# Designs tried in a protein design run: designed miniproteins, single chains, continued (3). Part 68

Each design is a single chain, and the fold is of that chain. pLDDT is the mean over its residues in the fold that is shown.

## One batch from the design tools (miniprotein)

Design m10337
Fold by ESMFold2-Fast:
Structure m10337 (fold): chain A 64 residues (1-64)
Amino acid sequence: SEELKKLIELLRKGSQEGIDRASELYPEDAEAARAASKDPKSFTSFSILRSSLIFALEQELKKL
């Protein structure tokens, strides 16, 4: 619970560490986001991935 909240905070700050950790927890969501964001603009791709991972973590918190 606290770890998930901390990870969401890191993702909202745009932390690469947050992206890496969340991608390990939700690899399927990360893969889908990367596939969908086939955009040459790295920041846009990063934002799509970040939003997808935040959504997955918030859904997990609701199960608790």
Scores: mean pLDDT 73

Design m10338
Fold by ESMFold2-Fast:
Structure m10338 (fold): chain A 64 residues (1-64)
Amino acid sequence: SLAEVEALLAELEALRERHADDPEAVAAATKGIEGLRTLAAQGMLAVAVAEGRRQIAWLRETFG
């Protein structure tokens, strides 16, 4: 749903803020945010949710 996409975007933004001193983490989170926005704009909400969950899990594992 759109609400799930918005929640995932908020979590990616929070992760980007948490790792603001790491350019690699910032770049990865920014790419994730832009990807989710693009998928949502195309009406691909289920794909956006799945991709957002994968991106958040990867960022948490990679950067803490």
Scores: mean pLDDT 85

Design m10339
Fold by ESMFold2-Fast:
Structure m10339 (fold): chain A 89 residues (1-89)
Amino acid sequence: SAAEVAALAREAAEALRRAAETLDPVSAQGLLYLAEQLERAAERRDRGLALQVLTEAVSFLEKLLAENPDNEALREALRVVREALERIR
C-alpha cells in the first residue's frame, strides 16, 4: 500500500540520519541527501522514487561500510534499507 511505502521510506530515512551522526561531514552529507529524498518519496507516496533512492542508498552504504566495517549504525542502516527495498519490490 502507499501508506506502507511511506512508512518504510521514513524508517530508512531515520536509519540514514542516525548513521550520518557517526561519520565525517562529507560522508554525512551524502546520507542526509538520501534521507531527504526518501522523505520526499514518503510525502508524495511515490513508490518509483522510493525504489530508486533505496537502491542508491544500498550502493552508498555498502561503500561506506567497506571503509568503516565496525560501524554498527551503518550496518543497521544497510539492514533497514535492504528490508524496505525487498518489501516495496
Scores: mean pLDDT 89

Design m10340
Fold by ESMFold2-Fast:
Structure m10340 (fold): chain A 92 residues (1-92)
Amino acid sequence: MEELEKRVEELARELEENYREKLEEELRRAEPLVERLREEGITEPEEILARLREAGLEVLLTALETAARLAKEYSPELAVETLERIIRLLEE
């Protein structure tokens, strides 16, 4: 499996164990935001993180900041896809 996917899975697992209730609340708020980012073609991790900070999603921001950082290091174009994968993994 790809290194990025493995790190995302590990991060999602740790967040579910420690912050399950707050994550569930923040995930619902993040879904519409991620959809807007994708529609606008925003793939830059820095811009995505700025939008998340403005939304006040503390726990999810920390998780997505780590994922976006990984996406930028491996592939900046995958920042939005990485965020969607994290949200999907936490929901599953």
Scores: mean pLDDT 62

Design m10341
Fold by ESMFold2-Fast:
Structure m10341 (fold): chain A 66 residues (1-66)
Amino acid sequence: QEAVKADVEQLLAGANSKEDLVAQFQQMVNDEQTTVNQATGSEIITAASRLKDYRAYLAEVKKQLE
């Protein structure tokens, strides 16, 4: 999505360290993956949606660093 690409470009421009930004999104993905694994009922849908978003941001950050 264009919004994710634009957001990541802005975040990279303002980041103190590109590696710190990658580490931050990687941690968010790891934490949310744990939440999804432990979630039940309607919480699964919300957690899975957030995990998908965090994975998209992490992938875009890594892509833009190449």
Scores: mean pLDDT 78

Design m10342
Fold by ESMFold2-Fast:
Order: sequence, then structure tokens, then C-alpha cells
Structure m10342 (fold): chain A 87 residues (1-87)
Amino acid sequence: TAALEEAIAAGEEAEKKMKELGVDARKLTDEEIAKFQKEFAEKYEGLDDEEVLEKMTPEELEELRKVNMAVQLKMGQQAKEALRKAA
């Protein structure tokens, strides 16, 4: 239950951040997210997290933040559905 509540809270935080920044990460489809993650993994294959951050452009960091926000929103929505079905 705590894990579901944390996922819901993370999703709500991401939604608040979207509204505050005027950015709509919800427009990213599961296919677009998967494509970004695959291309990112292939591009930075074999590097540790510090080396990845050194090689990333500011534009790539913005894209990564947007994708992470979309993932948090989807996880929060899935956790809400799981909790509703369990009730």
C-alpha cells in the first residue's frame, strides 16, 4: 500500500509541476516514451550516470525531464486504478 501511495503522490507532484511550468507531458504516448528510452540507452550504452550527465546537452536534459515527468504521471494513474480496484 505504501508503494502505491508514493506512486500516486509522485504522479500528483508531476501534475502540479506541469501546471506550474505550463508544460503538457501527458501528450507523450507510451510508444514515444519507449522510443526515447531506447534511443537514450543505445546512445549512452556502457557509460555510468556521471559520464552520461557530462555528455548530455541541455536540450537532452530537458527532454529527459519531460519523459521522466510523463512516466511519473502514468505510474500515478496506474497506482490510482489499482487502489480503486482493490477497494
Scores: mean pLDDT 74

Design m10343
Fold by ESMFold2-Fast:
Structure m10343 (fold): chain A 86 residues (1-86)
Amino acid sequence: MSEDELLEKVRRALERLGVSEEVKERILEILKEAFEKLKKGEPEKVVRQEAQRRLDELAREYGLSASQRTLVLTLMHDAIKAYVEA
């Protein structure tokens, strides 16, 4: 699966979760940066920790519910895993 296909899959999932367009774009930016770091050879564990940290900051800024945050985190980790396994 290509990077663009993974990003579109996540975009559609976020829309189904009722995430706002602004929050959706910020989450996709976090994933794009995660993929760029993986391309540069950064360890997956470090990339996952940074993505989670950035999501936690975003959740605080936009007041995401605990359930929305958990589902978004799962989507992000699944996308990172799919990217690494490609």
Scores: mean pLDDT 84

Design m10344
Fold by ESMFold2-Fast:
Structure m10344 (fold): chain A 97 residues (1-97)
Amino acid sequence: GSLSAEDQKNVAAQLRKLLQEVIKEAEELGLEKVAQAAREAAAQLDALAANPTEENRDQVANELQRLIQLVEEELGPDAAEELVEKIYEAIAEGLDA
């Protein structure tokens, strides 16, 4: 469905919080590719928060999918599934705000 600009900003804020946690964990584990992908996704969330357009939302989705794929490659499918669940929870929290 169509999200309001405020809903999109709230979702971006919750996803940014999640990505900061992912960056910290990846850096502590030495997962440089995962940390870099999470930083790139966070930068795209900054663009979405500044201008909540469909194009910026689609780009965030693409960067999150890339991050999920790298987590699966480096840590396995269970870690990737956990990340997907956390992304879903972050989106739900943003929409409830």
Scores: mean pLDDT 83

Design m10345
Fold by ESMFold2-Fast:
Structure m10345 (fold): chain A 75 residues (1-75)
Amino acid sequence: MEEEARRLLEEGEALFKGADRLYGLSQKLRDAAAASTDPEESQRLLQKADEAEALGDEARRRGEELRARAEELLA
């Protein structure tokens, strides 16, 4: 149980780290879109930013689920 809980916490931490990277990428893409003078490039960058944010949200949610399961195992 303790080893399983540790594994779940480590996996969850990796997901949170992945989410942070995706949120950072999303912000950089939004900043690049705002700095762009090309409307088509700006729109493409915003689309990629939205996709990165959505993936980050999913990773964070999964990380939270794994943390909750680890806490349940530790009672």
Scores: mean pLDDT 86

Design m10346
Fold by ESMFold2-Fast:
Structure m10346 (fold): chain A 91 residues (1-91)
Amino acid sequence: SLEELLRKLEEKRLERKRAALESGYRIRGIGEYTQKRIELRKKAEEEIKKNKDNKELSEKIRKKAEEEAEEALERSREEARREIEEVRKRL
């Protein structure tokens, strides 16, 4: 029947909308992590330049920047997962 066909079309529209939102959240999370990592590395390089004669301090600054970048990645992944679950519950 025409009514069954219209119902199936609406269901497919909602499925496509859900998939698009899930993909959008995933892509956004990766982008935010990449920007944060770039910012943290720039700050680390500036601090290293100011303390060029202290190798131990430079190594500590680099390690801290990498640790902060990893924490930002994990947080971004958690936020993306949470947003995807919220979208799944609504649609």
Scores: mean pLDDT 71

Design m10347
Fold by ESMFold2-Fast:
Structure m10347 (fold): chain A 71 residues (1-71)
Amino acid sequence: SKVDQVTQQIIKLQTLKGFLSLASDVEIDILKKQGKLQAAQQVKEEHQRKIAEIDKQIASLQQQKKQLEAQ
């Protein structure tokens, strides 16, 4: 169904978000260990922006799913 298609897209984005969050944490930790605190802060801010965009896409798809389920 179209609901199933939207659900699969949400799952894919949630999986991508999880992977990016994990990768970000590792990169930030490495930079902190190297004493590169300013670079670590920049990476954190860049990844926060990326995660926020993915969250926005997930929210949009969840809204579409609700509309389909209500009809």
Scores: mean pLDDT 84

Design m10348
Fold by ESMFold2-Fast:
Structure m10348 (fold): chain A 88 residues (1-88)
Amino acid sequence: SREEMIERLTEIAVEDARALAALPDKEALAAEAIARYEELAATGSPEEAEIARLLKELLEAAAAGDEEAAREAARRLAEAWVDAALAR
């Protein structure tokens, strides 16, 4: 179901973000994500730009240790991905 897919993807995204935030080079990884966001915002579809923005929010929240904000961003990202997949 949509809800089951969203929940599974949310947990995966939160786990991946926590793993990235624990790396000693997390600042460089965040800079790489920002560069990808800028490229997608300039050349991608509105949907791609939205996903890039949510991914950036997730990484920023995780790096700041804001678990609530990270989980919220992850859920919104998961919803966007699932809805995009189901539209095809």
Scores: mean pLDDT 75

Design m10349
Fold by ESMFold2-Fast:
Structure m10349 (fold): chain A 65 residues (1-65)
Amino acid sequence: VTLSNLTPAQKRAVVRHISGQPLLPEEVNLLPFVTKEAPALLEAVSQDPLELQKLVELSKKLFPK
């Protein structure tokens, strides 16, 4: 699984789940997708520095301080 293959809503839900944040009410329909895809995405980023960088950049865009 790669971040580029996800819709914007799926990307937000997966990033929230990976970051340990609860899904938003509008994202609860994505919970089965997120629980299935998040482990595979975490495995991918542990093996590929480019996937890790994509995840970091997406996190910065979705959760700016």
Scores: mean pLDDT 68

Design m10350
Fold by ESMFold2-Fast:
Structure m10350 (fold): chain A 72 residues (1-72)
Amino acid sequence: DQVLDNILQSFRDTLGMDDAQIAQLRDLVSNGDVDAAVALWVAIYQAAHPDATAAQIAATTRAIRAALNTIR
């Protein structure tokens, strides 16, 4: 999906994701494994934001899940 590819490319640039991480996220979303895709995305976010609070992580998790559900 072009929309998914554009979003993943944006995160590659913003969070320093490598090609393997982008491929893994595309595969998880394509298989409908939204929970695993959200978990991987949140892990990358936490690595980029090590001082994030539990509340910020929860809010980010909800936002990512909503976005992935919209583009499927």
Scores: mean pLDDT 73

Design m10351
Fold by ESMFold2-Fast:
Structure m10351 (fold): chain A 93 residues (1-93)
Amino acid sequence: SMAPDLELVEEAIRLVEEAIKALEEGDVEKALELAKEALRLLEKQTHPLVRSAAGAVELAIDALEEGNVELALKFLEIARELLEEARREAEAL
C-alpha cells in the first residue's frame, strides 16, 4: 500500500497510548501485553513510518522485559509520534 491503513494506524495509536497509561499507573504486565498487541498489528505493514513505529514498539518491549520502564516509555512515545505522522499522511489522501 502506498498510503498507511488509517483504521490500523488509529488502532495502533490507541494501543500505544493505553500502554503508556498502563506504565504511568505502574502496570508493567498490562503495558507489555498492549505493546505486543500493537507490534502484532504493525509488523506486517510495509509503509516506512509504520515499519519505523513497529521498530520503536519492539524496542519498548525489549526495554520492559529488561525492567527499564523509563526507556520503554521513551520508545512508546517515539512510536506514537511516528504513528501520528502516518495518520496525517493517510488523512491527506
Scores: mean pLDDT 87

Design m10352
Fold by ESMFold2-Fast:
Structure m10352 (fold): chain A 94 residues (1-94)
Amino acid sequence: TTFVFEAENEVMARALKYAFEIALHQLGVEDYKVELEGKTLTVEAKAPSFVSEAEATVSITVGGKTYTARVKLKATSPGKIEVVKQEGGKVSVK
């Protein structure tokens, strides 16, 4: 499954990238790609063969302002990854 996220700004997009990478790794996904182009994040991941759940929160502080990205993922049968929670941008699913 491919997810495309548009973040508020590049700092938030970077926080989301780190949060997705951590969550996908903890979920047990070995085959994933997370690409960042400006404010757009593209996440490609293959669901693991088992049910699992992972959550990651990443905060970046720039110029006294803190940007927090939160991602919660669930791997379900029949081999689907669901974004249960996401903070920091708009979501499009392919």
Scores: mean pLDDT 73

Design m10353
Fold by ESMFold2-Fast:
Structure m10353 (fold): chain A 72 residues (1-72)
Amino acid sequence: KAQELIEKARKKAKEYEEKNTPENKEKARAYLVLAAAIQGRTAAGREPMEFTEETVERVVEALKRSEAAVAE
């Protein structure tokens, strides 16, 4: 199940990355972050996390906040 969630997230990231717009690249990054988070949780022996559209939007917002905080 964890591997399927990781693969699903990576597939979505690739789909969004192929659409060459800044907005779609933000979503692609969010999906990659989610894939890494699921992989990390699984490696730590914790249950995999599922993602929804709401989860993706939260990750996008967190990435934007992080980018703004470290922006010059």
Scores: mean pLDDT 72

Design m10354
Fold by ESMFold2-Fast:
Structure m10354 (fold): chain A 84 residues (1-84)
Amino acid sequence: ELARKALELFGAAADIYEKAGLPSQATATMVLALAYAVELGLSDEEVVEAIRKGREKATSNSVELAQKYLDEGLRLAEEALARR
């Protein structure tokens, strides 16, 4: 499912930003993820699980990788929203 994959990517990006010492970017990414979760009608359980799964997969502190995950997550979230 596109919505769940988008949130996993947002979670991974946020974790990488945090590890890179950029807590404001990590927080902004999580705010964006939660806004999309609301628009996509995801339950709290789905949101928590998807973000946790994304964070568990994040084994890097590369800001470039975090930005790519954020961009991909945004594309998938917009695609999922357009399909509603």
Scores: mean pLDDT 82

Design m10355
Fold by ESMFold2-Fast:
Structure m10355 (fold): chain A 63 residues (1-63)
Amino acid sequence: SEAVEKVKQKLAEIDEEARRMLEEEGVDPRTVRLYRRQKLTSLLQEAIKNNDEEAKKLILEYL
């Protein structure tokens, strides 16, 4: 449960950074989408390495 809460927090941070890049910095939507996907893929690889099924499910829902 604690690990799941940390993953949720990281997902929220990724979404907030993507929003900031898009809305506040005027970064191209394609670049922001690639950034988000790259961060989510990295987080997914971490969950796979740790054999964390709940984290994997959460991250896949955001991909």
Scores: mean pLDDT 81

Design m10356
Fold by ESMFold2-Fast:
Structure m10356 (fold): chain A 68 residues (1-68)
Amino acid sequence: GLKEKEEEKILENAAKILSEWTDEQLQELLERAEKLNNEEAKKAVESAIKNKELSVEQVKALLSLVTS
């Protein structure tokens, strides 16, 4: 359905953005996740730094952190 197509686009767009993000930008997001006490977003940022591979749920957590 539409929701699945939207999630796929979010994943592709987020993966592209994450691959272009600097270590400094990822570190800033990690600090923000810690300040908000958002363990889900914190783990997502840590995964992005180490492996640059994220699940749909981790990508959404990262995007919510950026929007916040």
Scores: mean pLDDT 70

Design m10357
Fold by ESMFold2-Fast:
Structure m10357 (fold): chain A 94 residues (1-94)
Amino acid sequence: SMAEERYREAAEELSRATRELMEEAERNVKQAEEDGGDVAAVAEQQRERALETLERLREKGLELGESGPAVATQAEAAARDVSEYLTRLAEEAR
């Protein structure tokens, strides 16, 4: 159905965006470690950026009508997972 196709496309976009955010965060944290910088601060900054991007995707997902709640729930789960991962990196660097 068209609703299933729209959900699939939105879920794929969210998964791709989440992967790209994680790869960027891991790269920036690694660079801070190599440079002897403030790893905790970089991890916290990346967490804020990732949560802002995922919140925008959640809001966009809600505009999909019947599929909106499912996409929003997936975006919220991704935001939780990313937040937990980056919070742990920041705590481990302190």
Scores: mean pLDDT 79

Design m10358
Fold by ESMFold2-Fast:
Structure m10358 (fold): chain A 85 residues (1-85)
Amino acid sequence: TTELEILLELLEASLSQAELAELVGASQSTVSYHLKKLEEQGLVASWRSPTTNVTFYSINPELSAEERKQLREKVEKELEKIRKE
């Protein structure tokens, strides 16, 4: 799903909504919807650049290295599960 692909990309780098939309092949509105839900879940954090007014997203920096690893493993397994049926 788009949500899992967003999480996978954010595990590698901090990205804007527009960059995520391009990378995951979804509309910016779809990405925005999923990012809001992920922020509400505490998995993703955001900050707005004061110079460009672009909002950047990252995996929540409060997550431990182990929690981040568990999130990556969960995302990869769920993506594989969706493909297999």
Scores: mean pLDDT 80

Design m10359
Fold by ESMFold2-Fast:
Structure m10359 (fold): chain A 80 residues (1-80)
Amino acid sequence: HMTKEELIEKGIEAVRKAVLYEYNGDTEKAEKYRKEAQELFEKAGVTDALEPIEEFYRAQINGDPEAAKKAEEKLKELLK
């Protein structure tokens, strides 16, 4: 069985792939990977992690440092 740490790592990778496919206009693959990330974070008990990780990678791809900072602050709040 996957550990909580492994679930989180796989979830983060799935979010990164989802955001990348979204950026490239592949909405079907983006939705698939976003769903995989949701399921992984639910199993890990960190359901609130999806949105800020998604926002962070989206900001990086779009070259938006202010949005990236806001997403990072939201993640820090969730880790408290």
Scores: mean pLDDT 82

Design m10360
Fold by ESMFold2-Fast:
Structure m10360 (fold): chain A 75 residues (1-75)
Amino acid sequence: MSKQQVLDQLYQQVKDLVQQGNAQGAAATSPEQMLAIRDQIDAQIQALKDKAIKQGVSQSDVDAAVKRAIDDAMA
């Protein structure tokens, strides 16, 4: 897999996770549920970042792709 393919997958997976987390958060009935959803999404994003770094992508490229995915998911 090319570095660009890894970054494209990371972007799409993070964007999907943030969009899903936002939808779950909107449906949450307690502050505890909202915190649990946030913590779960944060942990999943971190795991995806770690996987991309393991596949040879630089930390800066990973961070840029994640930021873009989050910004686009919130738009």
Scores: mean pLDDT 84

Design m10361
Fold by ESMFold2-Fast:
Structure m10361 (fold): chain A 89 residues (1-89)
Amino acid sequence: MVQALVERYRALAKQAEEALAAGDEEKAKELLEQAALVAIEGHELLLPQAEPEELRHALEQLEELLKVTENERIREALERLKARIEELL
């Protein structure tokens, strides 16, 4: 499952780079949003395998990301991931 998510992330990131190179900023933003959501999903799947110290570090990183994230959908996914980590601690 994780490998499939990594492959999806790489494909979406490459497509976003191609869209940016073509000057299609709208398409690039959409693809980057999809890539971010896939990355968040991958982290959520790995949570049961994580050590408590890794989970605390992930919370610190999520708090930093939430301060700079303006995209509503990505922000909602990050908030959900944060809640999941807090449940495991």
Scores: mean pLDDT 78

Design m10362
Fold by ESMFold2-Fast:
Structure m10362 (fold): chain A 91 residues (1-91)
Amino acid sequence: KMEKLYEKIRELLKTFLEKGEITEKEAEVYFEELKKLAEELESIQDAIEIIEKESKTDPERAYELGKILLLTLKELLEEKNKLEEFEKLVK
């Protein structure tokens, strides 16, 4: 179950890495965060499955949907970093 989902995440990130959209360091961070989000949220699992299904019928649309997912993840990581900085100010 989860191994199949993790393979889908790896394939998505590998595609973006090969296209130069993300760095190897970013791919590593995004993989771990997407893995955590997918474990917590069924909606993220569904989104990844929809992207994979679209990749078979409309690869361009699948790529655009994947970019939206990456942008959302980037925004989430930026908010997480802000929260960690805030927590550092509170002893």
Scores: mean pLDDT 76

Design m10363
Fold by ESMFold2-Fast:
Structure m10363 (fold): chain A 82 residues (1-82)
Amino acid sequence: QIEKDIVVALLLIISHLAKEALERGDYDAAYESVEFAVKLAKENPLIPKEVVDLLEKARQAVKEGNTEEAIKYLDEAVKVAE
């Protein structure tokens, strides 16, 4: 299932980049990364709805400046996607 495997790998990479951005206080970079992850997950019917929901929560947390909550949701989304 190459399409799903590639999307999951991309979500892992994007989540890692978003967490790095959040850890250094770069909310703009974090928001862009999470927004792209949401778009990727949403466009792929093989990705569980729970992953999309968690990424959307992470996106909202980034928008609100809640670093701890955003990282928590990103970690949970990655665990569900694997």
Scores: mean pLDDT 81

Design m10364
Fold by ESMFold2-Fast:
Structure m10364 (fold): chain A 90 residues (1-90)
Amino acid sequence: SYLDGLELRQQLDAAAAYFQDALKRLGPNPVLQQALDQVQAMKDQLDAIGAAGKDVRLPVSLSEWLQQMRQQIEQLLAQADAEVEKLLAE
């Protein structure tokens, strides 16, 4: 739905900001940089789907694709949190 797409966009924007802040505070880190790059790629994919609208053929339903993206964001955030904890010595 429109609300599901809006929520995903907000989650992607929040995740990108989190990774950017972590990189700014902690310095260069390949795990955090990879997470940021993946989130930015997901934002680009969501924008492309929105722009193509009615003409995009997805291999899964839009709702399934949105759910897959949400799960991927959760995994990236968990991975980044573990890395940040290591860098903070706890």
Scores: mean pLDDT 76

Design m10365
Fold by ESMFold2-Fast:
Structure m10365 (fold): chain A 85 residues (1-85)
Amino acid sequence: MKQAIPSPEEAEELQQRARELQERLGPDVIVSAGLIEAESEEELEKFKEQIREEIESRPDYELLSLEAERVAEGRYALILAVRRR
């Protein structure tokens, strides 16, 4: 698995999704969006779990949302929202 470089169109869609989540959760939340390539749903879930463990290992951050949406075959938009404790 690897992080994918988004096309200009994919980058705009990721920014739009990040803005929508930011508006929903409020200005005190840090929202990040990226594109990843995974060969299977299992590989995607493993990557999500690694991100969750990394955030939860930090006592100063709270994981609010970690969403993945299939945008093409083997390509997933990953959107992360964290709040500072």
Scores: mean pLDDT 77

Design m10366
Fold by ESMFold2-Fast:
Structure m10366 (fold): chain A 87 residues (1-87)
Amino acid sequence: SVEEARELLQEGLALPEDKRKLLVEDFKFRAECLRSGEGEYQEAAELDEQVALCLETGEIDEDVVQKLAQDPEELDYIRKRIELFKS
């Protein structure tokens, strides 16, 4: 849902600065790997890049929230990555 996507981005922003920086680098790296493949991964790569930008700037982009709400697989992936960096 839109609320779940927004809460997830807020959780990412609430991480300690050092962990948030590592998470940004993690999403950027995955996006680069996805873009190096054939076009089937383009949407996931774009979402990873947009999530990284939100975390890097400290600003939640409502367009990103809407896109994540419509992609349950990507939302679940991002949730799992944030949980890993919380530990």
Scores: mean pLDDT 81

Design m10367
Fold by ESMFold2-Fast:
Structure m10367 (fold): chain A 86 residues (1-86)
Amino acid sequence: GKVVIRVTAKDGKVGEGVVPADAGGEEIGEAVAKAAKEAGVEVDEELLKAVATASLAQGSGALGAAENAARVAEAQSGAKVEVEGL
């Protein structure tokens, strides 16, 4: 399986990141940050990595970790962040 992360900025720019369903917190945080950068919005990549890592340690799975990192990215940037498990 995969986790797909899509960031849509207020100006309509879109960025995407994809990780495997067994991805670690660093990979998940990097994917969210990459999607945000492609959409032209600023996020704290190290904070996103930390949030994803902590979420995995608490049993969220990769999808749940990506969702938690996505909410932090939304709060930082004002962009819309969508996460889908495939």
Scores: mean pLDDT 88

Design m10368
Fold by ESMFold2-Fast:
Structure m10368 (fold): chain A 78 residues (1-78)
Amino acid sequence: SMAAMEEARRLLEEARERALEMIRAGASQTDVFRLLVETAERLEALARERRMSREQVEEINALLAEMHDEVLAELARR
């Protein structure tokens, strides 16, 4: 549903902002990666519970990959 997609995007945006804030605050790579794993698990649970379509899951996975790339790039700038 559109509501499930909006919830997934909000969760991703909140996780992205939190990851970047953690990196700026000097958090360890391990702590940042834990947040990424927890975010992926929450998204998987949401997709299952809301019975999201294949297309919606593919879009969420693409956004998650973009967030991972951004977080890795920010960690590399330290």
Scores: mean pLDDT 87

Design m10369
Fold by ESMFold2-Fast:
Structure m10369 (fold): chain A 73 residues (1-73)
Amino acid sequence: SKKSLEYLDKSIRYGREGDYKKALEYAKKAIELDPKNKDLIINRIVSSAVASKLLGDDKAYETLMKVYDELKK
């Protein structure tokens, strides 16, 4: 849904800022609104982490990958 995508965007934004707690909170909210697309939401977070790594933003990469590690459990 549009609201799920808005929460996913917030999760990635906070992840890029290194705010793990808020990044995880909004990722969980995105999944709760759109549970059938959990894997797509998780893949988008991983893709954003990899993009951050390629641009030299290790803090963003580490934060977004930590969110991924928690969500895949």
Scores: mean pLDDT 89

Design m10370
Fold by ESMFold2-Fast:
Structure m10370 (fold): chain A 98 residues (1-98)
Amino acid sequence: SEVEELRRRAKEYLYKAALYVEKAEKNGDISKETAKKILELIDAAILALNAGDFEGAIKHAREALELAEKAPKSEEVEKAKEYLEEAIRLAEEAAELA
């Protein structure tokens, strides 16, 4: 049940990260192509969490974070990065308990 709660919270932060990536794209802070790549990695991380693949989820979320780090600085990009970092932390805690 603690692993399930950490997984649920990690997914919530991944959805929040996706929301801010979409906001950054709409504001012109990142290109459509970069936003698509980050969103595909976030989706892959969510699918991995649903499958109980915490290591895969961490890998995909870290790749998404690396792309966000290379993007121009904006409030929306910084929020997406914060949410990705929190999702990674929660997934790492879940992996340790599983």
Scores: mean pLDDT 89

Design m10371
Fold by ESMFold2-Fast:
Structure m10371 (fold): chain A 80 residues (1-80)
Amino acid sequence: SDLEIAQEASDLAEEAVNTLAQYRQGKISGEEAIARLEDIRARLQALRDQATDPSVKEALDALIRWIDRQIERLRAEVEA
């Protein structure tokens, strides 16, 4: 259901925030943070493909775009 999709997306968003926090605290490498965010992105995309409610789809698209921006930033930081 779209409610279950929204709940899973919320959990994945929290996992993404926690991944970034661990990276900023030096607990994980930038490479590990990128790998985790890419996995989270793939899971969100799968949820997006299953969603039927336009509002849920829009929220998932926004979250995926935010994660894409975080991955891009981390790649730039790791290569610097």
Scores: mean pLDDT 90

